# Designs tried in a protein design run: designed miniproteins, single chains. Part 104

Each design is a single chain, and the fold is of that chain. pLDDT is the mean over its residues in the fold that is shown.

## One batch from the design tools (miniprotein)

Design m3845
Fold by ESMFold2-Fast:
Structure m3845 (fold): chain A 89 residues (1-89)
Amino acid sequence: LTKEQQAEALVALGRIAYHLGLYETAIKSYTEAIELGVPSVEAEALANLGKVYADLGDYEKAIEYYKKAVELDPSNEEARKNLKELEEK
């Protein structure tokens, strides 16, 4: 596995865990993907961490992660939309 493939696999595992309601596992997988330092994957993993924290009701952390995702990839429409929705609360 290349570093890029490993990061992509961790994001995929995180998404599966998130959809199964395994939030702790999702956070761990996304955090490990970010730690690999692959820029193309990092923004996606940060946006997905924002979703997990929003679902947990931790809106402060959700906003923090969405802001980081948008800073790395301003073209990420989903992250920008989710950030705006939380800021309007």
Scores: mean pLDDT 84

Design m3846
Fold by ESMFold2-Fast:
Structure m3846 (fold): chain A 68 residues (1-68)
Amino acid sequence: MLSYEELLARIEALFDQVIADLEARGEHEESANARATKQALLDIFRETRDRELAEQVLAWLERQYPPA
């Protein structure tokens, strides 16, 4: 099972993938929103250490952006 730090790193990596995809598509406003959401969520997770919420967010990201 992933450590909390590995869980956050995976969430960060998926957000970075989303941001890169949005930038590649020219969706600059959506890219900016994704960066802001990434920062806010990671700050909350680092402060609260809420593993259940972090796992739910990771699962949601994996559903929106499944590995090809």
Scores: mean pLDDT 80

Design m3847
Fold by ESMFold2-Fast:
Structure m3847 (fold): chain A 66 residues (1-66)
Amino acid sequence: EAQEYVKKAEEALKKKDYDKALEYAEKAIEIDPNNVKAWELLAKAYLEKEDFEKAKEYKEKAEELE
């Protein structure tokens, strides 16, 4: 379920395991590409890894899915 991976991505971000956060957020998007929260989590994980270009790209994707 997409929601299960969203929850796991949030937990990984809380633990500062940004690589796992990316993995789980990507899994959520594979299951449900319209899941706004999954795109937001992906953007946040890239932001924490200081990949500002990817963070911006995925944040804009989340905005488009309003």
Scores: mean pLDDT 83

Design m3848
Fold by ESMFold2-Fast:
Structure m3848 (fold): chain A 70 residues (1-70)
Amino acid sequence: SAREFRVLEVLAKEGPLSTAEIARKLGLSQATVSRILKRLKEQGLVERDEKTNKYSLTTKGSLWLNEQLA
């Protein structure tokens, strides 16, 4: 979806971000971003650092995003 793409794009550009940081940057609720991140994590496109609770792109996520931009 367009929202999933935007989450991946902001993570690619701005590095590891919390749910709150992503929500603020994209103008979405934290609940909406949390649901998107859960789906993206299940797909292996993002990962969460359990110590910081920040999300980052996986290698798979970076590859998928590059395919969408081409």
Scores: mean pLDDT 84

Design m3849
Fold by ESMFold2-Fast:
Structure m3849 (fold): chain A 57 residues (1-57)
Amino acid sequence: DDELVQLHQELLRLVDSGVMDPDEAQRLMAQLLRDLSAGRLTQQQVIDRLRAALARA
């Protein structure tokens, strides 16, 4: 899988295990996807922000 798909799966695992709040994870993903589709973030920047979110969990 590409890195973005792997990070998405890790985020979902943290939600499923109760380590991360599902509402916070959903808001984070919604913001990142909006910014990506609007051209405000690149795919690499989305990856970097997902890594940061996983690190703080």
Scores: mean pLDDT 79

Design m3850
Fold by ESMFold2-Fast:
Parts: sequence; C-alpha cells; structure tokens
Structure m3850 (fold): chain A 103 residues (1-103)
Amino acid sequence: EFEELKKKAIELLEEAIKIALEILKKEKDKEKILKIIGLILALIGDILELEKAETKEEFIDILKRAIELLKELLKLVEDPEIKAKLEKIIEELEELIEKLKSM
C-alpha cells in the first residue's frame, strides 16, 4: 500500500509537470517563464526525493512541499480549465497525505 501510494503521488506530480510545461509554452512574460521553470525543476526534485522516501513522515513532508509548489504555480495561471486541473491534483495529493496519516 505504501509503494502504491508513492506511485500514485509520482504520477500526480508528473501530470502537474506536464500541465506546467503546457503553461510555459503559451507564456509571454519572461518573469513568469522563469518562475514556472523554477517550479518545474523543484517538482522534478520532489519526484526524485519521493522515489527515495522510505518512511511515511518523509513521504508526507515531500507531498506538503509539492502542494505548496503547485499552489504557487496556480497563482501564475489565468486559464480556468488549467486552474481546475491543478486544483484537482492538489486535492488528490492532500487525500494521499490523509491516507498516509491514517496508516
């Protein structure tokens, strides 16, 4: 179950990166472009740390950090459809944290 939740979290973060790359392709503001690139790199770092996570506590801390990165990405998005997709990913990551806490 722990490994299944980890795989689900990685899948959600990979989907978030895919969405961030789509935002990046359409962005014209250089300041926003740099912020989005920074957020993508941080999310990739979180995936790498998540692959190495051996404890529930480590896993939860990484997910909390990833959620904050996604909330920062959400502030840069004006498209309501993209916002809804990111909000759904955040919700699913928060649900994973609650499942981990109950284990």
Scores: mean pLDDT 87

Design m3851
Fold by ESMFold2-Fast:
Structure m3851 (fold): chain A 66 residues (1-66)
Amino acid sequence: SRAEELLKQALIYAEEGNDEEAIRYLKKAAELGVPAEELERLGEKFVMLGNIKSAETAYELAESLR
């Protein structure tokens, strides 16, 4: 789905060290109604990668969708 592709792109940007674009794509995915659990899983991956700003945003968006 489009939301899944946006989350995939967010992960790619984060892996490249581009937190700004990762956050932008996370917000787009959340606007499309992605499940909160998928944002939480992605937040965990961002923590493992050291992308703290992206992780924080993913968790905040997940909380806002509950």
Scores: mean pLDDT 85

Design m3852
Fold by ESMFold2-Fast:
Structure m3852 (fold): chain A 68 residues (1-68)
Amino acid sequence: GPEEAARGAREAALAGGGDEEAVRWAMASTHYALSGDAERAAEYGRRAGLAAGDEEAAKVAQEMGLSG
C-alpha cells in the first residue's frame, strides 16, 4: 500500500546514501501516504529514490503506488 511504498522509498534513499533532498521527498511521500493520497505518495517516493541515485528504489515506489 502507499505507506509501504513511502517507507520503502525512505529506506532506499537513506541506504543509497541519500542526502537531505532525498529524505525531504521521502518524508513528503510518507505524509501523503498517511493522508490517503496514494498517487502523490507514489510520486514523491519516486522522486526520493531518484534523488538518492537509486533508480531501482524509485521503480519499486512507483510500482507499489500502482498496486494500491
Scores: mean pLDDT 66

Design m3853
Fold by ESMFold2-Fast:
Structure m3853 (fold): chain A 70 residues (1-70)
Amino acid sequence: SELDELIEQLGELFRQLKEAIENKDIETAEKLLEEIKKLIERVSQLDPVIGAVARHELEELEEELKKVKE
């Protein structure tokens, strides 16, 4: 299904974002963050509950990125 494909893609992008944050690659992390936000909007249209869970995970990673940028 489209939702299953989007969830798989979202998981891969989250993995890449975590690696970018860990490596302090701010430019790559910010690009991935914007890509993930767009994908979460699409997921939320198909399943609001899964979209909310993904948004919560992204907010936690945004806080981690903010600490790296400080």
Scores: mean pLDDT 86

Design m3854
Fold by ESMFold2-Fast:
Structure m3854 (fold): chain A 66 residues (1-66)
Amino acid sequence: MELRPGDLVRAKRDFRAEHPDFLSVKKGDLLRVLRVVSPDWVEAENLKTGERGLVPAEFVEVVGRL
């Protein structure tokens, strides 16, 4: 997946954080990628809540930026 810092991404499905460093998201949530931590994990901000944390890269898709 082609994720980069600054990307606008959308959650493809619900993800429930089971660790304090993880970010819970709902399908359709818009997130800003803050950094790519590994091929499998990105640090992102949920644009609805302002909350930040780690999300699996496979759970998000790039939709661009405005």
Scores: mean pLDDT 80

Design m3855
Fold by ESMFold2-Fast:
Structure m3855 (fold): chain A 55 residues (1-55)
Amino acid sequence: MAAREKARELEKQAEEALKAGDLQTTIDYARKLKELGDEESARRLIQKVAEQLEK
């Protein structure tokens, strides 16, 4: 199963979306990462989104 490769690609796409200020897209990618079992990366992305919203 190519889950590891998909998780890496989703994480990169989420980081690009976060840089662009697209918080909703970043959240969507974080949800997909959690579904693939990469809960740590998903949690980090959600925390970064929360930090942006609190600013």
Scores: mean pLDDT 78

Design m3856
Fold by ESMFold2-Fast:
Structure m3856 (fold): chain A 72 residues (1-72)
Amino acid sequence: PKLSEKERKEAIEKLEKLIEALKEAEAPKEVIELIEKAIEALKKKDDKKAFEYLKKALELLPNLEVLKEILK
C-alpha cells in the first residue's frame, strides 16, 4: 500500500490521538507499541511496514475503527 503525503500526515495525526486515548484507557501495551512503530514507519515513508504493524494491532484489538479507516 502507498499513501500520498496528505494521507500519511492525516494517518500520523489520527494514530497519535489514538495512542493518547489508548494510554488513558489502559489498553494492552503490545497494541500501543505496534501503533507507535507504525507512526515511526510512516514518518520514514515506509508505508508497507506501517501497514504491517497496524494489521498486527488490529488482529489483537479488532474493534479499532481508526485502524480500519487507515488500512483502506
Scores: mean pLDDT 79

Design m3857
Fold by ESMFold2-Fast:
Structure m3857 (fold): chain A 78 residues (1-78)
Amino acid sequence: LVERVREAGERAVRAARRLAEKLGLDGEEAERQAEAIAEAAVRAVEEALRRGDFARAEEIAEQLEREAEEAERLAEEL
């Protein structure tokens, strides 16, 4: 699960940078903001696993994976 969240986060960060660059915005700032969100998600999953709440950890992973896929779609379509 932690690895899945980390991978989804990396995808989201790359998509955020590409999207920002296509919009003429600061790609580095977008990358930093996306990295902070991804790191928070990793910490949330680690905390859920520490408490034995596998259902919550799975929900967080699925949510970030969906958000990464959506960001990738937007970055490609622009």
Scores: mean pLDDT 81

Design m3858
Fold by ESMFold2-Fast:
Structure m3858 (fold): chain A 69 residues (1-69)
Amino acid sequence: QLEADVLLALAEIYLVLGRFAYEKGDKESAIEAFKKALELARQAEQVAGRVTPDAERIIKDAEELLKKI
C-alpha cells in the first residue's frame, strides 16, 4: 500500500498548493493543482482497489474548490 499512500500524500500537497495559488489570485495554477489532487486521489483508490475515506475527502474538497473558482 506504499504506492497508494504516496499518491494520497501527493494529492494533499497539490490541494494545499492549489489553495495557496488561489489565495495569490493565480486561478489558473489553482485549477491545475486541484485537478492534479483529484487525479492523484482517484489513482490512489485504483491502486488500493477500494474507496478510502482519505481519498474521498480529498476528491470532495478538490471538487468543491474547483466550483468556487
Scores: mean pLDDT 82

Design m3859
Fold by ESMFold2-Fast:
Structure m3859 (fold): chain A 106 residues (1-106)
Amino acid sequence: SRVEREVAALEEQLERLEKLLSDPNATKDEIIAAVDALRQAMARVLQALAEEGIPVSDETRELFVRLSELAHRIRQATDPETIRKLAKEAVEVGRELLARVREQLA
């Protein structure tokens, strides 16, 4: 299904961001790009669910808002440790959304 394809794409973006964060030479711009890609993948999952008539909870929508806020905060941060901490939180938000969607589709 389209939902299954978008969920797989979300998982790929999560793995990409996690791999980038394991690289001590990863730049702020690379981290921002990876978080934006994760945000876009999350938006596509939510859109696919809505288009297939699968209800999306307020809590699940709040995860997307939280990821968008984290992306904004990463852009404003100058300290490498803060940037990496916020990006790790973005991974956690993405993992939580992925788990919730997979449980709903089970």
Scores: mean pLDDT 88

Design m3861
Fold by ESMFold2-Fast:
Structure m3861 (fold): chain A 64 residues (1-64)
Amino acid sequence: SAAEKAAVAEDVELALRHARGLAARPEQRDRGVLAAEAAARRAEAAGNTEIAARARATAAELAA
């Protein structure tokens, strides 16, 4: 449903903000990458390919 898609997108956006917050601290960077990867898998499982691609891009950015 549209409501379920919106809820998943919102949850993924919050997870990516959390991931970026973790990665801002060098000692938490790996945790930030894993959090972004987990968000990508959640978006993919929900069929939201656009959000999944953005989350994967974020994980790659944080791992750089």
Scores: mean pLDDT 84

Design m3862
Fold by ESMFold2-Fast:
Structure m3862 (fold): chain A 83 residues (1-83)
Amino acid sequence: MEEELERVRKLADEAVQAANAGDYETAIKKLEELAKSPIPDVRAAAEQALKDLRENGKLSASQIAALHLVVVGAEVERLFPLK
């Protein structure tokens, strides 16, 4: 679990950096990897970000924030379940 949380955090950071640099192909690939995560909230956020990128041709700031929030939320939930 801990290793998976570190992996998804790195993938989310890489996807955000690629999107900010205008490298949407790399961002899409990183988001596709996030969408394979065993963590349901991470998968849902990655799928929403992929949809936003494919439909709008760019990743919105709110989708970027949502990705970071679900990764942080999953880590907090793991350490402090429902607290």
Scores: mean pLDDT 72

Design m3863
Fold by ESMFold2-Fast:
Structure m3863 (fold): chain A 70 residues (1-70)
Amino acid sequence: AEEHLKRGVVLFHEGRLEEALAEFERAIALDPDYAYAWRALGLVLEAMGRHEEAAAYFARARELDPELPL
């Protein structure tokens, strides 16, 4: 899970949004309670203009970890 999160963050910084999205989706598939991965997925979706999907994933991240900064 963490390796996919780290890879996704690198891809996101490179502007490779579709590849970053795929890595964060893999992180969530391996650990669906990984609040940081849900937040990261939301950030990528915001960058892609998919605001409604991003809002749902930010809500999920906060549900898993209420103290998580967004």
Scores: mean pLDDT 79

Design m3864
Fold by ESMFold2-Fast:
Structure m3864 (fold): chain A 56 residues (1-56)
Amino acid sequence: SLEIETKASLAVAPLGAERVAQLRAERPDATPGEIGDSLVPVLAETRKLIEELEKK
């Protein structure tokens, strides 16, 4: 992971936290790894947004 993206990741952290809470409520047996996998698309979208902003 890149430290440069940490601040932007923190900006979307509430969205990730909400998703984690929802998954925990829906799937109490879910492992941290399974929850992490479901957050990968959110992180990828955040990275693309950062790259586009840096190009401007």
Scores: mean pLDDT 61

Design m3865
Fold by ESMFold2-Fast:
Structure m3865 (fold): chain A 60 residues (1-60)
Amino acid sequence: DRVEPLIEQLSSPDPAVRRAAAAELGRIGDRRAVPALREALSDPSPEVRVVARAALERIE
């Protein structure tokens, strides 16, 4: 399962890892990622927030 490891990576201490995970989840388009991506909208990194919003727009 590709989606579950990426959801876990959204909780990484490295913002670059969280950003990459959000982008890949958006590319995959699996709705299982929606709750985790909604949490990422409140991420301390602006880059992670922007990518999470774009991912949600692509999935929803």
Scores: mean pLDDT 84

Design m3866
Fold by ESMFold2-Fast:
Structure m3866 (fold): chain A 70 residues (1-70)
Amino acid sequence: DETLLTQAVAQAARDAGLSPVAIATVANLFLEDREPTEEQLEEAAKKAGVSVETLRQVLDRANALYEAAK
C-alpha cells in the first residue's frame, strides 16, 4: 500500500522536525527504495539538509509506522 507507506514517511519526517522540502526528499527516496544504499542515504541527507544519522532514524520510524498500520 503505497498510500500508507507515503503517510508513514511523511509522519516520521514531520515528527523529526524536517522542512517541507526535506520531507519531500525523504519520501521520494523511500518510495524508490525501502532499503537505500549508503550512497543514496548520503545524497538524500545532503539534499534534505540533515545528517545521515537523522535520515536513518526517520526511515526506521517510517518502517515501524508502516508495519504497525498493516
Scores: mean pLDDT 75

Design m3867
Fold by ESMFold2-Fast:
Structure m3867 (fold): chain A 99 residues (1-99)
Amino acid sequence: GLETLAEKLSKTDPEKAADLYIELAQLYLADGNYDLAIYYAQKALSLDPNSSRAYYVLGKAYYKQGNLEKALEYFQKALALDPNNERARQALAEVQQQL
């Protein structure tokens, strides 16, 4: 599966492994498993600490758990790393409207 492939690639191609961990995080996010979404997004960040996409997934997972403070923090981090991350921009605006 994707997890086994990501783990194997983490040693030889960490950038590709980070992308696969983000894919896993997004799949768990869509499935409503927010703890696993956070876990795999953090694994992606361990390989690529400047991943705007991984911070966006962390923000979405915390937002879905009702942790608006952490969601705000991670969406701001995603936009700071990539100002063109439109998903993070939209999500940040949604969180700010609920505060």
Scores: mean pLDDT 88

Design m3868
Fold by ESMFold2-Fast:
Structure m3868 (fold): chain A 68 residues (1-68)
Amino acid sequence: ARERALELARALEGADEEEFEKAVERAKEKLEKIRNLKDWEELEKNSTPLEKVAVLYLLHPEAQRAQA
């Protein structure tokens, strides 16, 4: 999960681990503001590819826990 997300971040933006961690923090702040589908559309529209990878990574552990 985390290793895969880091590989995608490097492939898409050439981002290192520190840049990915910063994108994860920005994604967390954006996710806390999500209340409806419109907020999701604005997040996708205004997010960098790196931030989108971070969002998917943050949602992945929750999906795994919901299935367990």
Scores: mean pLDDT 67

Design m3869
Fold by ESMFold2-Fast:
Structure m3869 (fold): chain A 58 residues (1-58)
Amino acid sequence: SETDAIAAKLAARLAELDALLAAGKISQAELDARRKALAAQADDEIMALSKKLAEEKE
């Protein structure tokens, strides 16, 4: 589903951030900030998708 696709994309981006932290390319504070931003973006996408799907059924 589109919701599963959004979740998979978020998981992939979080894994990339973990890899960057492990490689010393970002700080823990930068990782925390980016994780928060990505979670907010995913929530916005899920909310938009939920509205679209509700409208398509009516």
Scores: mean pLDDT 79

Design m3870
Fold by ESMFold2-Fast:
Structure m3870 (fold): chain A 100 residues (1-100)
Amino acid sequence: MKEKEEEIKELEKKIKEEKDPYKKAIYLYQLGLLYYEMGKYEEAKKYLEEAIKLLEEAAPTSPTLGLTYLKLGEVYEKLGKYEEAEEYYRRANEVFDAFA
């Protein structure tokens, strides 16, 4: 959809200009979500993995990290990689367990 393409362009600009690793990770997570909604699972995987690297360093106990692991698990399921999907679902549960 044209609306999602415009949103992607805006997020790519924000990612390039953002210096704060936590905020950059949030933009990368949002970009991954947009690609997932468009059925572009390889691109979604790329951006979600980049978001995870930043969140693991900047905010390792944040709910955002848990949500990012969960979405990457869903991406791996769409790619038919069920073992990788299960691993990320387990990582998401470990993060969420810290707040339960």
Scores: mean pLDDT 84

Design m3871
Fold by ESMFold2-Fast:
Structure m3871 (fold): chain A 96 residues (1-96)
Amino acid sequence: AAAEAARLGEELLEAVRRAAEAAKKGDFKAANEETLRALELAERLSAVASPEEVAAALQRALDLVNEAAQKEKDLESETTLSMVAISLASFLATLR
């Protein structure tokens, strides 16, 4: 159902927002936990949405993390944000 796909896509974006905020605060454990949650949500989305819809949701999440990384001045937080982006990009690569 389109409503379920939209809900999972929004939950994916919220998990990625929480991962980015945790990384900015230096809470790397929380950043990793929210990243794993985002990947689980991407797998669930893949069961109910087209590959194009899943790719679009992951690209929005990637754009959010990349923007946060570009604005980050702390090296450890920037490195953590980059690792979040790599995890999302790796999942996106499996859809092509």
Scores: mean pLDDT 85

Design m3872
Fold by ESMFold2-Fast:
Structure m3872 (fold): chain A 79 residues (1-79)
Amino acid sequence: SLAEQALKLLEEAKEEAEELVKKGKYEEALRELEITLGMLRIMLGVAKLIKEPEEEIKAIEEAIEELEEKIRELKEKLE
């Protein structure tokens, strides 16, 4: 499902960003998360258009919220 794909993308992006942060590559980590956020937003739009179950739409929205939170945290470290 789109929700399962969104959750997998979120998990992979978080793992890759964490490795980049560990190496001090905050800007690269931020870029990775921002690209994934764009993809999740497209997936949310598609899910709404094709009338996916409310539970799946909510799962994608929650994934977006979690990713936006991680992006905010990393931006604070870049400044």
Scores: mean pLDDT 85

Design m3873
Fold by ESMFold2-Fast:
Structure m3873 (fold): chain A 65 residues (1-65)
Amino acid sequence: STIAELRELRELLRRGVRTPRDYAEEARRRGDEETAAYWENLSGRSREEQLAVLDARIRALEAEA
């Protein structure tokens, strides 16, 4: 589930275990340049803003389910 995956990524980010830069690097290793660019754009924001963006994305996906 995309929603479950995003929730896990958000929790690891909240705990400081992972950063958006880590996720961008992982996406790039898979050849997923679009996902890598998304995380790179997020890396320039504060942690609070990063979490808020992910919360908004999760909410939007839940509304479409």
Scores: mean pLDDT 84

Design m3875
Fold by ESMFold2-Fast:
Structure m3875 (fold): chain A 88 residues (1-88)
Amino acid sequence: MRELRVLTQEEAAAEFGTDDFNYAPQLVYVGPEADIERVKELAKRYDGVVTPTSVPGHYLVVAPEEKVRALAEELLREGFDVVLVEQA
């Protein structure tokens, strides 16, 4: 069973090498651009938006706070690598 990883904004910035984590809570999708359209479709069901970061293969997935956890669980079920970023 895949468990959702949870990081603070500072921990995420250190791990991914970017300061693009200006929203909390949010998800980081790590994966190829070829899969991004499916990630966007899933995000849209939860009123989410997917944006690229300054780091290739890393995408921000921002959704309403009340929906972000359900979106994270759906992305994990579909086999996508996602991390939840929360405010410290």
Scores: mean pLDDT 75

Design m3876
Fold by ESMFold2-Fast:
Structure m3876 (fold): chain A 108 residues (1-108)
Amino acid sequence: GAEEAREGAREAEEEARRAEELAEAGDGEGAAEEAAEAGGEAGEAARAAAESGDEEAAREAERGGEAAARGGTAAAKAAKNAEAAAKGAGGAAAGVGAAFLARLTAER
């Protein structure tokens, strides 16, 4: 009902905020987990609002959904940044290895 929609929207907003904080801290995995929870709560809030027919509950559920979308965007950006950093680190390690081997060959 309307109370369930409001509670779900509130939980979605809180979890979306945690997702954004974790994303800013560079915790892409933690951000993704919180964003997924926010999405789940927003979905449940939307269903409860639709079943209630309460306009205020529907508006609160919409805000929860918007918050969950922001959390998801932040988590996705953090994941892309982590992937780019991992590819950069892998490339640097491979480059160092190649240079070391070339040096060993030149010194033989």
Scores: mean pLDDT 72

Design m3877
Fold by ESMFold2-Fast:
Structure m3877 (fold): chain A 62 residues (1-62)
Amino acid sequence: DYEKEVWKKRADELDKLAEKYEKEGNLPQAASYYRDAAIAYERAGDTEKAEEMRQKANELEK
């Protein structure tokens, strides 16, 4: 399924970008990218990864 593969690649890129900002201490930006990654994983049909990304975003905003 081409469209799911595209969303999965986008989600992986957003997850890596979120990790980069988290490592740099930019927690608001990291949380934003984790949320975007969660949406992209959901679009890819990867509900488990989407939930993981949502939890990471929530941890950085508390």
Scores: mean pLDDT 85

Design m3878
Fold by ESMFold2-Fast:
Structure m3878 (fold): chain A 83 residues (1-83)
Amino acid sequence: MYVPDPKLRELLSEVGVTAESYSLEEIMLALLEYLYKKKLLDPKNPLIVDVSGTLLGELFGENEIDLNDVEGIDEKILEHMTE
């Protein structure tokens, strides 16, 4: 179980999750809910997400996220969590 830093916790609060610790899978599900809630998924290119100007973009330090790059996403999430 991982404890999210304040920035990741702020994003998690946007999707209504408030636990003290999470599994990586739970964080991934929360990120997908965030993308859905903010209508960031492009039906023509659902794997490349424009996150510029969002909390997720700030969290990753990137303007675009490739959802097909699962390893890269996991690495970015883990940078904002402690065991």
Scores: mean pLDDT 77

Design m3879
Fold by ESMFold2-Fast:
Structure m3879 (fold): chain A 81 residues (1-81)
Amino acid sequence: MLTPEQLRAEIEGRRLVAEFLREAHAGDPRVEALVAELERLLEEIERAVEAGDLARAERLLREAHRVEAELLARVAAAEAA
């Protein structure tokens, strides 16, 4: 189980990735949708950490990693074209 400090570090790292990709790929509606979903999940993780529900935060973090993987795959496919 991740500590609250580790969860907050993951949230910060994922927010930086989301912001970078939003700026780098502005105007791609699929990237914009995936960034919005990632940012929504990160906000939910932060609320779960604040509530002391670390198990919920860790489950939401796994979902955030899945969304990030889809986002990175979309970006890689766009760059390969």
Scores: mean pLDDT 82

Design m3880
Fold by ESMFold2-Fast:
Structure m3880 (fold): chain A 62 residues (1-62)
Amino acid sequence: SDLERAAAGAREAAARGDATAAAVSGHQLKNLGAEEEGTRALEAGQAGDAEKAGRYAVRGAS
């Protein structure tokens, strides 16, 4: 699904420490209907926490 693809992108960004890319994936999740977890992923990514952003994004796609 589009949610699973966005979450995979966030996980890959988190694995390489790319907080900006993880924030972008969080925004995509929010736009795809995972509002709560997508917003948390976006905020974590904006704060520079790529690993936390990746975890929230995966929850949003479950």
Scores: mean pLDDT 83

Design m3881
Fold by ESMFold2-Fast:
Order: C-alpha cells, then structure tokens, then sequence
Structure m3881 (fold): chain A 62 residues (1-62)
C-alpha cells in the first residue's frame, strides 16, 4: 500500500495522497492511469488492468 501511494504521488505530482483518495479526482486521466499501471508493473511486478483502475479508483483498492 505505501509503495502504491508513492507511485500515485509521482504520477499525479501531488503529495501527500491518502489511501482513500480517488485517482481521477486527484487529476488523473487516461494517460496518467496508463503510466500508473506501467510504474506499478515496473516497481512491484504486479500487472494491473486499466479497467481495474477505473473500477477501483482509490489507492487503497489497488
């Protein structure tokens, strides 16, 4: 969870981010969701479908 928060902070360029914050309400868009997914895979080895980011847009649920 803490690593996911850090990745989201880097992608959205906002800090601090709470785990209950909505990715899209923080200024996320399609391009940022794609970059977030990529960075999660690169740093955590977890493949997150883009649809999961739309379905579960809070940091806590990813």
Amino acid sequence: LEKLKKIAEEILKKSPINEDDNFFELGGNWKKAYEFRKKIKDELGISVPLSDIYKNPTIKEL
Scores: mean pLDDT 72

